Designed miniproteins, single chains, continued (2). Designs and how they scored, part 17

Each design is a single chain, and the fold is of that chain. pLDDT is the mean over its residues in the fold that is shown.

## One batch from the design tools (miniprotein)

Design m4598
Fold by ESMFold2-Fast:
Structure m4598 (fold): chain A 80 residues (1-80)
Amino acid sequence: MSPEEQLRAALEAVAAAQREVAGLITPEDLDALLATPEAKRAEALWEEAVRAAEAGDYERAARLAREAAEAVVRAARALA
């Protein structure tokens, strides 16, 4: 895969993760989810992914975005 293709695939994985989280977490549990260490890790990884993409490092951005998606899904599954 090209770096740009890797980033596209990672963004699709992020969208899938957001859909899964929305299916697992009630609105009342959202604040509890965002307070978890895994969700905080996902936030930090996503911020790094955005900075990497802005710098043109699409491979790094893709890796970090996938790690962020995996972390938030783990947090949601553990809380649900």
Scores: mean pLDDT 81

Design m4599
Fold by ESMFold2-Fast:
Structure m4599 (fold): chain A 61 residues (1-61)
Amino acid sequence: VPEPMTEEKIRELFEKLKKAGLDPRTVLRNLIDAALKLGLITPEQAERLRKLLDEMEKEYE
C-alpha cells in the first residue's frame, strides 16, 4: 500500500477538485470504489470516506 487514504487527504482533494470546476463527489467516489476493488482500503474505510463525501456536499452547498 503506497499511501493511506485519510479523511484529511479526501478533504484536500475535494477542495482542489471543486476549485478546478470538477464534481468532487463523483471523482472521489470513483477513486474510493477503485481503491476498494484493488484492496488498498477496507470496506469499513470505504463506507467512512463515502459518508465524509456526503457530509462535505452538505457543507459546500
Scores: mean pLDDT 74

Design m4600
Fold by ESMFold2-Fast:
Structure m4600 (fold): chain A 55 residues (1-55)
Amino acid sequence: MLGEAAQAGDWERAREEAERFSRETGVDIGDRTLERLAEDPERTLRLLEQSRRFL
């Protein structure tokens, strides 16, 4: 899962999961967001969940 990969510090895996997430939900996850996920996964995941709720 995106959150799991980000918390583990696996940027490559987080990027792949984010791409899949954006395809499934229509939410565009940029490189900046992936970088933020590695730095502060808790806060960034909250923002992604909020974006997902829009759809």
Scores: mean pLDDT 63

Design m4601
Fold by ESMFold2-Fast:
Structure m4601 (fold): chain A 85 residues (1-85)
Amino acid sequence: TTQTATGTVTGISEDENYLYLTIELDEPVDVKVGDEVTVKNLKTGESGKGTIVGGDETTLVIRMPKATAPDLKVGDKVEVTVTLK
């Protein structure tokens, strides 16, 4: 079962291996830390897979491998698809 929501990238940070995206959702979603997510950049159509590592129902913090991350900037509109358990 999956849940899809749109949102806006409000923060980007990185370490050696991962990109950390902060996304403010247009609508609340029921998510848990550890849930798998697909983030699609609505400007480019590119997608990347990541894991929810923090946030709440309206603000998600997603960890994504740099090697597979789409080009994303603060202010970009995204579609987030969460795989629910």
Scores: mean pLDDT 81

Design m4602
Fold by ESMFold2-Fast:
Structure m4602 (fold): chain A 67 residues (1-67)
Amino acid sequence: IDELIDKYDTDGDGVLTRAEMVAALQELGLSEGAAEILVAKYDTDGDGVLTREEARKALEEARRILG
């Protein structure tokens, strides 16, 4: 999971854009629609970026959904 975050955090700033998170969640096996819903859930500020901690929680929830 941390490696996946690092892969999509191309600027190394510790945040992922909504598009980067959707791509990371789809790489885990989620559909685009499921990924977008999950990103919206963890984008608590509604600013279109997720912190590393929010991204990690979203990816861990995705892994639980996928089994």
Scores: mean pLDDT 75

Design m4603
Fold by ESMFold2-Fast:
Structure m4603 (fold): chain A 80 residues (1-80)
Amino acid sequence: SLSPREGAIKLTVLGILLAGLDFLLDNPNVSVEEMEKAIEDLEKVLDELRAQETDPRSLALIDRWRKRVEEARKEVEKRK
């Protein structure tokens, strides 16, 4: 289990990475395969953090971010 401070730091880093995802998806120099890998990496980190998290507020935030990543996956699938 994560300490509350470690959990907050990890959530902050994930929030920054999720904000960067939209910039990645709008970049014409990034391939669909690279976008898929970034989405897979984010999904894995979110799933691992969810398994370690016990705070209801943090769990709700993780679930909202997981939905955003799912929508990004659907956007990338349409580009194939």
Scores: mean pLDDT 79

Design m4604
Fold by ESMFold2-Fast:
Structure m4604 (fold): chain A 77 residues (1-77)
Amino acid sequence: MVDEKEFEADVLTALALILYAVAKISAKNKPDVEEIERVIEKLRAIRDELQALGFSDGVAEVDEIIAELEKLREKLK
């Protein structure tokens, strides 16, 4: 049974979405490239953990979020 891993993957994916939302809101209110970079690093850690758990859908979703934040970071530079 892998319910614990599935729950962990769901929590990690939810955390990634929350981090993304916070980063987008913060960037609009007070742009900070360093804060965006810190969020990207945290998302990469979440992505690697999802990869280790074998949840490719979660990995793909986090990769999309990372790509969007990297574009935002480049726009703020």
Scores: mean pLDDT 79

Design m4605
Fold by ESMFold2-Fast:
Structure m4605 (fold): chain A 85 residues (1-85)
Amino acid sequence: SAGEEVRKAIDDARKGKISGEEAGKRIAEAAGVKADPKAAGAAAVAGMGAGPSMTGKEAKQAAYDTSGIEVSEEDAKRVAEAAAK
């Protein structure tokens, strides 16, 4: 599933198997969004931590706070939801 691919990319990056950029690219692709890889990675990590109740606005803000790169509320929500359980 998209959620399994997103979580695997985060786990592989944390273990040093792939770069953060490669993980972000895989996350964006799995979630079906055209977001910057760094912002997509940040949104996914936020979604994993907060769980499925995270709003698009909260996901967008968390992605920006971590990456410094803007992503739409819709794309941030899709990534965060895919990363959540």
Scores: mean pLDDT 81

Design m4606
Fold by ESMFold2-Fast:
Structure m4606 (fold): chain A 65 residues (1-65)
Amino acid sequence: VEEELARLAIETARELLKKGVDPDTAASEAQREAARKAMELGLEALVKVTIDGDEVRAEVTVYPK
């Protein structure tokens, strides 16, 4: 589940970057999308997306309810 949420965040950020969205905005939107998905699954998650040039990373921590 954490890996799936991280992958969603990375894919979302990359799609936004391809559309010419600024890295800071892309990271913020990717974090929001992954957090929204976690909430739909009934999970509490901390999502952090980092973009350094062309490299996109995501860290996800899921907490049991």
Scores: mean pLDDT 77

Design m4607
Fold by ESMFold2-Fast:
Structure m4607 (fold): chain A 75 residues (1-75)
Amino acid sequence: SAERARQLDEEAARRAFEEVVKETRELISKLSPEEQKEYLKKLEEIEKLGEEDVFAGLEKAIELYREVKKRVEEL
């Protein structure tokens, strides 16, 4: 059914979202305490967005992941 297909898509997006959030949090832990506070606040906002719209949350989580990864690579 259409409802089942939507549920499966949302479940897949939620799993991807949780994985990206976890990896982003691990990368943030490698930064300075000041940068950790800033990025953790952004991550918390994205986690709240993901509770309301998992697809929008996933998009923002990937964006933040790329930003934090680049910052860690510059250390």
Scores: mean pLDDT 85

Design m4608
Fold by ESMFold2-Fast:
Structure m4608 (fold): chain A 76 residues (1-76)
Amino acid sequence: MIEELRRELERVEKEYEEAVAAGDLERAVELAREGARLAEELLLAEGMPREEAEALARRAEEAAVTNATAIIKKKE
């Protein structure tokens, strides 16, 4: 159900922001991976081809991990 996937993704995104704010890199990375999986499922549910959905989800995961690392390390 698309609405359920969107709600789960919103929750994960909020938790990711909280983890980044708290300086919890390990938690932020876990949440980035979970968010990428949910985003992939949402894209597939919306009719995106699997290969494209996987590629977009991987890029989003990499960006989220990179951003969390940069923000947390910059504050140190």
Scores: mean pLDDT 82

Design m4609
Fold by ESMFold2-Fast:
Structure m4609 (fold): chain A 62 residues (1-62)
Amino acid sequence: MELVEKGKKAYEEGNYKEAIDYFTEAIEKDPRNREALRLLAEVYEKMGNTDAAEAFRAGVER
């Protein structure tokens, strides 16, 4: 299973730290992976870290 798909599964299961780890690895392999950046922003938003969520959303727009 690809890193993004593993991250999505972890997120659906409520394992936010595991989801962050998988999405971060996906971004390290492909820094232009807009899907991974968007999903990482969603995870941080669910955790209440608005500043981190905004930073990753800005990365998707650029």
Scores: mean pLDDT 77

Design m4610
Fold by ESMFold2-Fast:
Structure m4610 (fold): chain A 66 residues (1-66)
Amino acid sequence: SEEERRKAVAETAAGVGAKKVEKELGVPATGEGIAGDLTSGVGRVTTPLGTYRVVATDDGLTLEKV
């Protein structure tokens, strides 16, 4: 249950990040939840322009290009 919750949160956050990138850049984006990311814990967004790490902070979700 705890693992399912964490995975669902990570997938949801990654999906939100992907939608933000799609709206801002006008390109398709795919969000993935990443289990075991100790720092961000939320996921990855892949676009034709590059890959972004989704980081959850107290200020909300941020995208960091990798």
Scores: mean pLDDT 65

Design m4611
Fold by ESMFold2-Fast:
Structure m4611 (fold): chain A 81 residues (1-81)
Amino acid sequence: GAVNREGVRRLVDSIPLEKLDEFVRHLEEAERAIKAGDKEAAQQHLLRAFSLTTGQPPGDLPEDVVDELAERVEALLKALS
């Protein structure tokens, strides 16, 4: 399906500050799995990242961090399509 940029941004904006490092680690693991051709592993890491979001934006993350992470998530979703 089509990637919803606004939906992704709102999801990322709902990350608690204390979970940011763990979220980034899961994104890095998903990105490495994509580069290795392991779409199943990439999907599992991305789902683990999403489990850290509250679904209650706005959070306390700076806008530039939210935009960067949203673009990375969007790229991963496109790679998994």
Scores: mean pLDDT 82

Design m4612
Fold by ESMFold2-Fast:
Structure m4612 (fold): chain A 74 residues (1-74)
Amino acid sequence: MELPPEAEEHIRKSAELSLQGDFEGSREHYEKAVEALVKAGVPEEEARYLATEALLVRLGVPPEEARALAEEQS
């Protein structure tokens, strides 16, 4: 499922910062992506699932594995 542009931008920044070793900045942008999804009408549980899946895919995890890992966080 495609994320809203605001959430997608924050996930992109989260992945970029994680790859640079800035895990604190990565987490801040991850939480902003979750907030953007919640503001768009996605329940918080589903928002965290979608944000986690999108982040993992951007970090190079295959979509099927990213989805399974995101579901384990639920």
Scores: mean pLDDT 78

Design m4613
Fold by ESMFold2-Fast:
Order: sequence, then structure tokens, then C-alpha cells
Structure m4613 (fold): chain A 107 residues (1-107)
Amino acid sequence: MITVTESGPTTVKEGGTLTLTGTSSGGTATSFTWVRVRPDGTAEQLIEGGSTRAPGASPRFSGSVSGNTATLTITDVKVEDTGTYFFVASRGFVGARGEGVEVTVLG
């Protein structure tokens, strides 16, 4: 069974850099994904395959993977980046999603 744990700051200053970390355990994940859910409930994929920016995502978003740990980095953070960030780890048709990191951008 794949399990995921997320960590990161819950607040970040506008213009700063936000770093979120997701770690998978319990099984070998082959894909890592980062998803944001905006305060209005709109979900969007930010990173695919651990390090590939999703189509339409800002160049400010980047992903990296080391072993079972994936990192989402957002540079030049904007108030519009406020939302809940979810880490998803998967292998084939089996996946696990984290509890979500609620991030507020301070203007």
C-alpha cells in the first residue's frame, strides 16, 4: 500500500519562494504529481511525472524527485498561488494522495 506524507510552510510572503515536499512509502511509486485546489474549489495539475511542468502551468512552478521524495518549488510567489497543494504518488493504477498543505500568500 502506497502512503504519502507532505510538508511545507502554511504561509509565504508574496515575491518569496515556496517549497513543498512529498514523500511516498509502503511501496515503490513510479509517478509523482502535484495538484493545487484553489479556494473556489477549482483543481489544477501543476507537475506531472515528478519533474515535468503541466501544460498551462506557470514557469514559476518546478518539480524535482530524489528517491521517494518529490519537491514542488514556486518562485516569485503571488497572492493567486493561495490554495491547498496535494502530493499524489502512484504505480500503475494504484495511488495515494496526501492530506494537502493549505498555503496562504501574505501580501
Scores: mean pLDDT 77

Design m4614
Fold by ESMFold2-Fast:
Structure m4614 (fold): chain A 57 residues (1-57)
Amino acid sequence: GSAPESVKEAEKFIKENASKIKNSEELEQVFQLLEEARKNNTSPEELIKKLEELLNK
């Protein structure tokens, strides 16, 4: 099925930053953020910011 544009943009960001995901626990947290974004209609900008905060050093 088609994903909301916010999730689509986040998925692209994740693919470009896959090397920053250190373990399966971080990957699970990434998927939880995507699921919450789908449920809550989170904006692409806000979702990307949350992903950057999760994956940034």
Scores: mean pLDDT 73

Design m4615
Fold by ESMFold2-Fast:
Structure m4615 (fold): chain A 79 residues (1-79)
Amino acid sequence: MSKEEFEQLLDQLKEAVKNDDIELLKKVIQQLLSKAPQLSEEQKLELNTTLGVLKIYTAVNKKNELLDLLTELERAIFF
Protein backbone atom coordinates (compact mmCIF):
# COMPACT_ATOMS: atom_id res chain seq x y z
CA MET A 1 0.00 0.00 0.00
CA SER A 2 1.25 3.50 -0.76
CA LYS A 3 2.43 5.62 2.21
CA GLU A 4 -0.06 8.39 1.32
CA GLU A 5 -3.06 6.03 1.07
CA PHE A 6 -2.13 4.30 4.35
CA GLU A 7 -1.73 7.60 6.28
CA GLN A 8 -5.09 8.81 4.89
CA LEU A 9 -6.81 5.62 6.13
CA LEU A 10 -5.20 5.96 9.60
CA ASP A 11 -6.32 9.61 9.80
CA GLN A 12 -9.88 8.62 8.83
CA LEU A 13 -9.80 5.81 11.42
CA LYS A 14 -8.79 8.30 14.16
CA GLU A 15 -11.39 10.87 12.99
CA ALA A 16 -14.21 8.27 12.98
CA VAL A 17 -13.38 7.21 16.56
CA LYS A 18 -13.09 10.81 17.86
CA ASN A 19 -16.39 11.84 16.20
CA ASP A 20 -18.37 8.64 17.04
CA ASP A 21 -18.87 8.24 13.27
CA ILE A 22 -19.80 4.56 13.04
CA GLU A 23 -20.53 4.75 9.28
CA LEU A 24 -17.11 6.26 8.53
CA LEU A 25 -15.44 3.71 10.84
CA LYS A 26 -17.12 0.77 9.02
CA LYS A 27 -16.10 2.22 5.63
CA VAL A 28 -12.45 2.67 6.72
CA ILE A 29 -12.40 -0.85 8.22
CA GLN A 30 -13.62 -2.33 4.91
CA GLN A 31 -10.86 -0.45 3.04
CA LEU A 32 -8.16 -1.60 5.50
CA LEU A 33 -9.39 -5.22 5.34
CA SER A 34 -9.43 -5.25 1.51
CA LYS A 35 -5.85 -3.87 1.45
CA ALA A 36 -4.45 -5.82 4.45
CA PRO A 37 -2.32 -8.14 2.19
CA GLN A 38 -0.60 -5.02 0.74
CA LEU A 39 0.56 -3.69 4.15
CA SER A 40 4.31 -3.62 4.83
CA GLU A 41 5.65 -4.84 8.20
CA GLU A 42 6.21 -1.17 9.20
CA GLN A 43 2.60 -0.29 8.23
CA LYS A 44 1.29 -3.31 10.20
CA LEU A 45 3.22 -2.16 13.28
CA GLU A 46 1.87 1.42 12.93
CA LEU A 47 -1.71 0.14 12.45
CA ASN A 48 -1.40 -2.23 15.45
CA THR A 49 -0.08 0.63 17.64
CA THR A 50 -2.87 2.97 16.45
CA LEU A 51 -5.54 0.30 17.12
CA GLY A 52 -4.12 -0.24 20.63
CA VAL A 53 -4.39 3.47 21.47
CA LEU A 54 -7.91 3.78 19.97
CA LYS A 55 -9.14 0.63 21.79
CA ILE A 56 -7.95 2.06 25.14
CA TYR A 57 -9.70 5.37 24.32
CA THR A 58 -12.99 3.65 23.39
CA ALA A 59 -12.87 1.34 26.45
CA VAL A 60 -12.22 4.23 28.89
CA ASN A 61 -15.04 6.29 27.30
CA LYS A 62 -17.44 3.27 27.22
CA LYS A 63 -17.84 3.45 23.42
CA ASN A 64 -18.56 -0.28 23.20
CA GLU A 65 -19.72 -0.42 19.53
CA LEU A 66 -16.55 1.37 18.35
CA LEU A 67 -14.41 -0.87 20.61
CA ASP A 68 -16.03 -4.01 19.13
CA LEU A 69 -15.43 -2.80 15.54
CA LEU A 70 -11.76 -1.96 16.30
CA THR A 71 -11.28 -5.38 17.98
CA GLU A 72 -12.78 -7.17 14.94
CA LEU A 73 -10.43 -5.24 12.60
CA GLU A 74 -7.40 -6.16 14.76
CA ARG A 75 -8.34 -9.87 14.80
CA ALA A 76 -9.00 -9.93 11.03
CA ILE A 77 -5.63 -8.36 10.11
CA PHE A 78 -3.30 -9.81 12.79
CA PHE A 79 -4.86 -13.25 13.48
Scores: mean pLDDT 85

Design m4616
Fold by ESMFold2-Fast:
Structure m4616 (fold): chain A 92 residues (1-92)
Amino acid sequence: SELEEALAGLSPEQRAAVREMADTLIETGPADAIVAMVIRKLEKEGKKPTKEELDEIYRLAQELVARHPATSLEQEKALADEVLKKLNEKKK
């Protein structure tokens, strides 16, 4: 899956944290795809997300998916970009 491929780049501790977060969410399917895209974009920039950042990424992805339940791959990429934007704004 896309999430498993993204998680392969993370440490065992970070991977466990992401999976634990996914297990606590009511609906994870489309949110998992968005989270995977965000993690891959961060990895391409040489950034390793912290546990706090992973928790925030999952929270934002779930909120955005709840507002936009029907998504295409293009829409999923747009939602991943919105998650990254919100994450970066919080850190300014």
Scores: mean pLDDT 68

Design m4617
Fold by ESMFold2-Fast:
Structure m4617 (fold): chain A 70 residues (1-70)
Amino acid sequence: MEQIEEIAKSAIDWIKENYKDPEKAEEVVEHQKEILKDLQEEGKISEEEYEFMVKKLDELLAEIKKEAEE
């Protein structure tokens, strides 16, 4: 659990730094969700890890959209 949380944090920080445009962030998030779904279906990650990562990506996208609403 902790390892996946640290990986998620690093990925989130990288996306925040490089993709401040909500449209671009949405594209990146959607692509990452597709990769995570494939990994979960292949048994490379657990259902819990998949749900955790998707939730973190959704939180990140919501945060970027809120910051862009100025």
Scores: mean pLDDT 74

Design m4618
Fold by ESMFold2-Fast:
Structure m4618 (fold): chain A 61 residues (1-61)
Amino acid sequence: MLSPEELKERALALVRELVADPRVSRASAQTYADWVLAEMSRYLSPEEVAELRAELERILA
C-alpha cells in the first residue's frame, strides 16, 4: 500500500541515500531528484509536488 505520503517518503529516502554515497556526484544526485520530481508530479497534487521539491532542494543543499 503506497499512499502519496509513503511515495514521497520513499523518494526522499532514495535521494538521501544518493547524497550520502561519496561515489555519487551532486550532479548525479540532482539529475535523479529531477527525475523523481517529474515522475511524482503525475501522481501528486501541485501542493504535494511543491513540498517534495522543497525537501529535495534541502537534501541537495
Scores: mean pLDDT 78

Design m4620
Fold by ESMFold2-Fast:
Structure m4620 (fold): chain A 64 residues (1-64)
Amino acid sequence: MDADVIAALGEIYLAIGKIDEKRGNFEGAIESYEKAAQLFEQAGDEDGARYARENAEKVRKKLE
């Protein structure tokens, strides 16, 4: 699979995570952000992966 397609999937999971976060589904948001980070890392997008992980961490703090 091309890196561009993998990065696009990462962006889709980022969007799902943001929607879940707005809806108060923090567990779903964390899962989607973590999946986005994994996909960005596979695509070689280190900045995207870091951004997604930072969003997952912010949501984790809301559950504590």
Scores: mean pLDDT 84

Design m4621
Fold by ESMFold2-Fast:
Structure m4621 (fold): chain A 84 residues (1-84)
Amino acid sequence: SQIERDVKESVETLKRQAEELVRKLTAESVEKAVEKARFMADGLRQLGQQLSQQSPEGALAGQGAFEVADFLLEATERAAREAA
């Protein structure tokens, strides 16, 4: 479907932006990067839950939000390990 394609493209774009943001934040402070990433991931998970309850299309968008949240946390953990 068009929505599936749009969600996939948005997820890939957001993942790239998240990786760049994580790199910048981790260079300044690993501790603050982890804190900010957790805050943003929690927000994305809350949005994903709300979207998933509205419609089948919302469920696809919600899955995308969960995927970006998971990626953000994984990218931050990876960057923190590399900085150690």
Scores: mean pLDDT 83

Design m4622
Fold by ESMFold2-Fast:
Formats: C-alpha cells, sequence, structure tokens
Structure m4622 (fold): chain A 66 residues (1-66)
C-alpha cells in the first residue's frame, strides 16, 4: 500500500541522512586532528559545505599560509 511504502521510504531516508551527517562529522574531526582551525571548520559546516568542499577549503588555506 502507499502508506506502507511511504513509511519505509521515510525510514530509509532518515538512515541515509544520519549516515551523511556522520560522514560530515568524521571529515571535520579528521581535518581538526590534522591541524585545521576548528573555528574555520565550524564556519564551513554551518554554511553546509559537503566533505570534499571542506577538504578543498582547508587545502587552499594551508597553501595560502605557505
Amino acid sequence: SMKKRRELGREIAEELLSAMDEVVRETAEELIAEGADRAFLEEMVRRGLPPEAMRRAVERRRAAAA
């Protein structure tokens, strides 16, 4: 039925969103452990940057400091 299908879809979507949030969190923690500025990363996360964009931003900042 449509109700059962929609409920299953909602559960799957919630699990996928939780997994995506976990990847963003893990990426930020890894970058901080590698010496990235916490405040800079908090700003990137607040702006909704995906993991790859966060890594690129940290690399650009590091290159500019060299």
Scores: mean pLDDT 74

Design m4623
Fold by ESMFold2-Fast:
Structure m4623 (fold): chain A 87 residues (1-87)
Amino acid sequence: IDELAEKAEEAFHAKDYEKAAEYLEELIEKLKDSPVLPQLLYLLGKAYEKLGDYEKAIELYEKALEHDPDSSVAEEAKKNIEKLKKK
């Protein structure tokens, strides 16, 4: 699990957003009942945003908000949804 998170972070830094999305999707499947799920959904949304898939990014940001509207990523998810809907 830690290795997958590290690989996702490295892929983001390398701007390999396809690989970042793959690692994050695998993490989400393994951690779907975890309290870190909102943060993982937010990061996956960012990866799809960078890939130009704005509809998928919005969907993932909305899922992050639905799982925990008080999470540390909730405000950033809301801002990103508003930003992408204007495009």
Scores: mean pLDDT 79

Design m4624
Fold by ESMFold2-Fast:
Order: structure tokens, then sequence, then C-alpha cells
Structure m4624 (fold): chain A 108 residues (1-108)
């Protein structure tokens, strides 16, 4: 439906914003975790790209699957960033936002 599509587009946009902030925050992660975090964020970005392409084709089920994978990778990356974060409340806030988006997806 058009309503379901609008919700998926909203979740995609919010996930892209969180990913952008996570990319900046990698520098605050423990040095030993930075490569793994970068790889997780790269995987998340690829899934967000595929979700956007699926939405353009009207394939809401494929978009939903890719958004679920992207949010999981973003959450995993943020948990690793949290270990070395100089602003733990900001990173915790982004983790809670990702969890909220995962809950929103389960309702679709």
Amino acid sequence: SSSRRRQLERILGEAEDILRRARVDVRYAPPEDQQEITELLDRAEEHLRRAREALRRGDLEEALRHLRRALRYIREALMLILKGSRDPLRVIGDILRVIGLEIDLERL
C-alpha cells in the first residue's frame, strides 16, 4: 500500500542518517574494532541501497528484508563504537533509534 511504502521510505531515511553519524563515530571506537565496524557499516550501506532500489520497483517485501539486514548491521556497529565512545549517551541514543526502527519494521 502507499502507506506501507511511505513508512518504509521514512525508516530508510532515518537509517541512512544513523549510518552517516556512525561513519563519523568510528574514530572513537577501540582501534582493534575499527576495521570490523567499517565492514559492518559498508554491509549496511549496501543493504540500504538495495532497499531503495526495491522501493523504486514497488517490491515492498524485498525492501523490508534489506532494511532488516541494514538495521542489524548498524546496531552491531554501534555496539562496537560504544566500547570506546567519548560521548556514550549519543551512541546509546542512536542504538535506541535503531531498535525503534526494527520494531516499526515488525509492524509492517
Scores: mean pLDDT 90

Design m4625
Fold by ESMFold2-Fast:
Structure m4625 (fold): chain A 70 residues (1-70)
Amino acid sequence: SMKEKQLKSLKEIGDLLTEAQRALAAGDVDRARELIDKMREVLEKSELDPKTKEALQAQIDRLRAAVDAA
């Protein structure tokens, strides 16, 4: 169903976000960038509503800014 696909995408992005934050905390900037790119691909291909996509994109952009500052 649409709801199940949306929940799967949300969990996948959440897991990738957690992994990227851990990579950044460990000083592994290259891995953090790779995980951010993967998150953007999952979000772009997801069937999430536009407001949810915008909110997740903002979280990804914030993490990217932190990686670029490292």
Scores: mean pLDDT 84

Design m4626
Fold by ESMFold2-Fast:
Structure m4626 (fold): chain A 77 residues (1-77)
Amino acid sequence: EEKHREKGEEYYKEGLEAEKKGDKETAYEKYKISAHYYELAKDYEKAIEALEKALSLNPNDEAVKRRLKYLKELIKE
């Protein structure tokens, strides 16, 4: 869905800008929201990319780790 993909891209860009400014907490939240919209758009590769960015900022996020594992298994074939 184009609308969901656009939102995913917008939030991913906001995450990158927050990360450049050193606002890791905002970047982390923006990347998680981006991944959610990419999942709704069924763009699983971009959802994985966004979640990997979120995990790099909060390595202890078990929910993000589980979502990454699930999505990577989903696109394996």
Scores: mean pLDDT 85

Design m4627
Fold by ESMFold2-Fast:
Structure m4627 (fold): chain A 66 residues (1-66)
Amino acid sequence: AAFTDAQVAVLQAVADVLAEALAAGRISLEQAVRIASEVVDALDANPDMTPEEARALAEELIRRLQ
């Protein structure tokens, strides 16, 4: 696998945020894919990123879409 168990936990936290935003109609599926890609890029640049930090980043990216 390309990711560690800790990094998988980060990705699961982000998936939960994106799933809730999609269900609430806050973002489109295409926007969710873009946000997921940006978080994966951020995780690749900082592999010590915590699930809390990743959730905060995903929420910030959702807010920027307004």
Scores: mean pLDDT 79

Design m4628
Fold by ESMFold2-Fast:
Structure m4628 (fold): chain A 76 residues (1-76)
Amino acid sequence: MEEEIWKEAEATLYYMGGVLALRDGDYETAIKYFEKAIEVDPENAKAYELLGEAYRKMGQVEKADEYFKKAEEIRK
């Protein structure tokens, strides 16, 4: 299952890139990385949560709320 292993590695790298960008205050880059992470791994609730945080930091509160709701939906 080399394709699944590669997808897991790719999702992890995008997720980590987003986390580092978010920590450094680069919200645009964080959003791009988290969007790529959820494209590869749509069940990553934490990526949706942090994507919501990035949008909230950019003042896009409505979009942030949508991603927070999506994260909660995945975690149930």
Scores: mean pLDDT 80

Design m4630
Fold by ESMFold2-Fast:
Structure m4630 (fold): chain A 72 residues (1-72)
Amino acid sequence: SELQKLINRLIGLKLRLIGLELELERLKEELKKEPSEELKKEIERIEEEIEEIKKEIEKLEKEIEKLEKELE
């Protein structure tokens, strides 16, 4: 089922997002303990990755909603 494939993809992206958000929290705590330009750059990189994954999740959720309405 195409719907099931999209749902599985969405679950995978949400799990990846959780992992990146946890890494971001860890890096922000490290930055508070020892300020570093390298840590700041890494934080910015991960924040950009999080935003891209959030956009992909939003697109998939819209596709899933559309397909669910078509299958009613």
Scores: mean pLDDT 85

Design m4631
Fold by ESMFold2-Fast:
Structure m4631 (fold): chain A 85 residues (1-85)
Amino acid sequence: SMKEKLEKEKKELETRYQRLEALVARHPDDPEVWEALGDVYERLGKIYEELGDEEKARQYFKKAADWYEKSGNLEKAERYRKRAE
C-alpha cells in the first residue's frame, strides 16, 4: 500500500541522515554532505505531510531549510523555510 511504501522510505531516510550527520561530525566543512542532509530532511517533511502529520512535516522542512542555507542552496532554503511556516 501507499502507507507501507512511505513507512519503508521513512526508515531508509532515517538511516541515511544518521550516516550523513556522522559524516558532518567527521568532515564539518563539506557542502555536498550539507545539501544531501537537506534533501533527506526535505523528503521526510513530504512523507510526514502525506501521512497527515503537519507538525513533524514543518519540523523537517525547517531542518531541510537550515541545511540548504548552510550548503549555499539559497533557493531551496527559502522554499522549505516558507513550507515550515
Scores: mean pLDDT 84

Design m4632
Fold by ESMFold2-Fast:
Structure m4632 (fold): chain A 78 residues (1-78)
Amino acid sequence: MSELLEKLEREDEEGVKELLSKVPGVDEKQAEEAARAGVEARRRGDSPELALIRALNALEKEGVDSVKVSEELSALQS
């Protein structure tokens, strides 16, 4: 999760998309929508933590289990 938070803090939309696309079960379109939602939240003045919640909510709207995504991201950063 810390790598994703760092990318959101830097407003690195492409980096967020790339990291999310490495998660099994997340396709390119879902990763792109989530990255956009997170970076837009940051540009509106939301904290990196709130931006992460917005990105995960975008994945949920696209039919992805955000709990599973959180587990997979933790594994990728271990």
Scores: mean pLDDT 78

Design m4633
Fold by ESMFold2-Fast:
Structure m4633 (fold): chain A 89 residues (1-89)
Amino acid sequence: MLDNVVDLDKELESPLRDIASLIKDATEIDAGMIALVYGVAMLLKERRGMGEEAAEFFAEQVSKLLKKKGQEDKVEEAEELAKKAILEG
């Protein structure tokens, strides 16, 4: 069932740990959401050739999560990490 999809997410989890570590009081749901959005962004890069737009999309979603946590000071750092993760992934 969904367990097979989660196994693929585990391969993406390692490169996303630095981003997840910036989130105060990060939950498994927060980490899972980041991994899911990363997967969607990589799909846009590979299937649509939209690497720059995919990087901006991922950065925007990470930014929104940090703002909800009151961590606006970490947004720029997380956006830079998010863009590099997509462009170098």
Scores: mean pLDDT 70

Design m4634
Fold by ESMFold2-Fast:
Structure m4634 (fold): chain A 73 residues (1-73)
Amino acid sequence: MENLKKAKEYRQKGVDALLAGNLEEAAQSFRKAADYYKKAAEESTDPQVREHYKKLAEIYEKAAEALEALAAG
C-alpha cells in the first residue's frame, strides 16, 4: 500500500504545482505519481485494480509529457 500512498501524494503535489502555475514542478510530480501507480499495479493481485492503476499511470505520464511540452514552448 506504500506505493499507492506515494502515488496519491505526488498526484496532489502535481495538482498543487499546477494551480500555482509551476508547470515544470507539476510535470515532475505527475511523473513520480505515474511511477508509483505502476508499482502499485505490480503489487495488486486483483486484475481490475491492477488495470485501474496501470491506466492512472498512463494518464499521469501523458499529463507530464503535455506539461513538459508547454513549459518548453
Scores: mean pLDDT 86

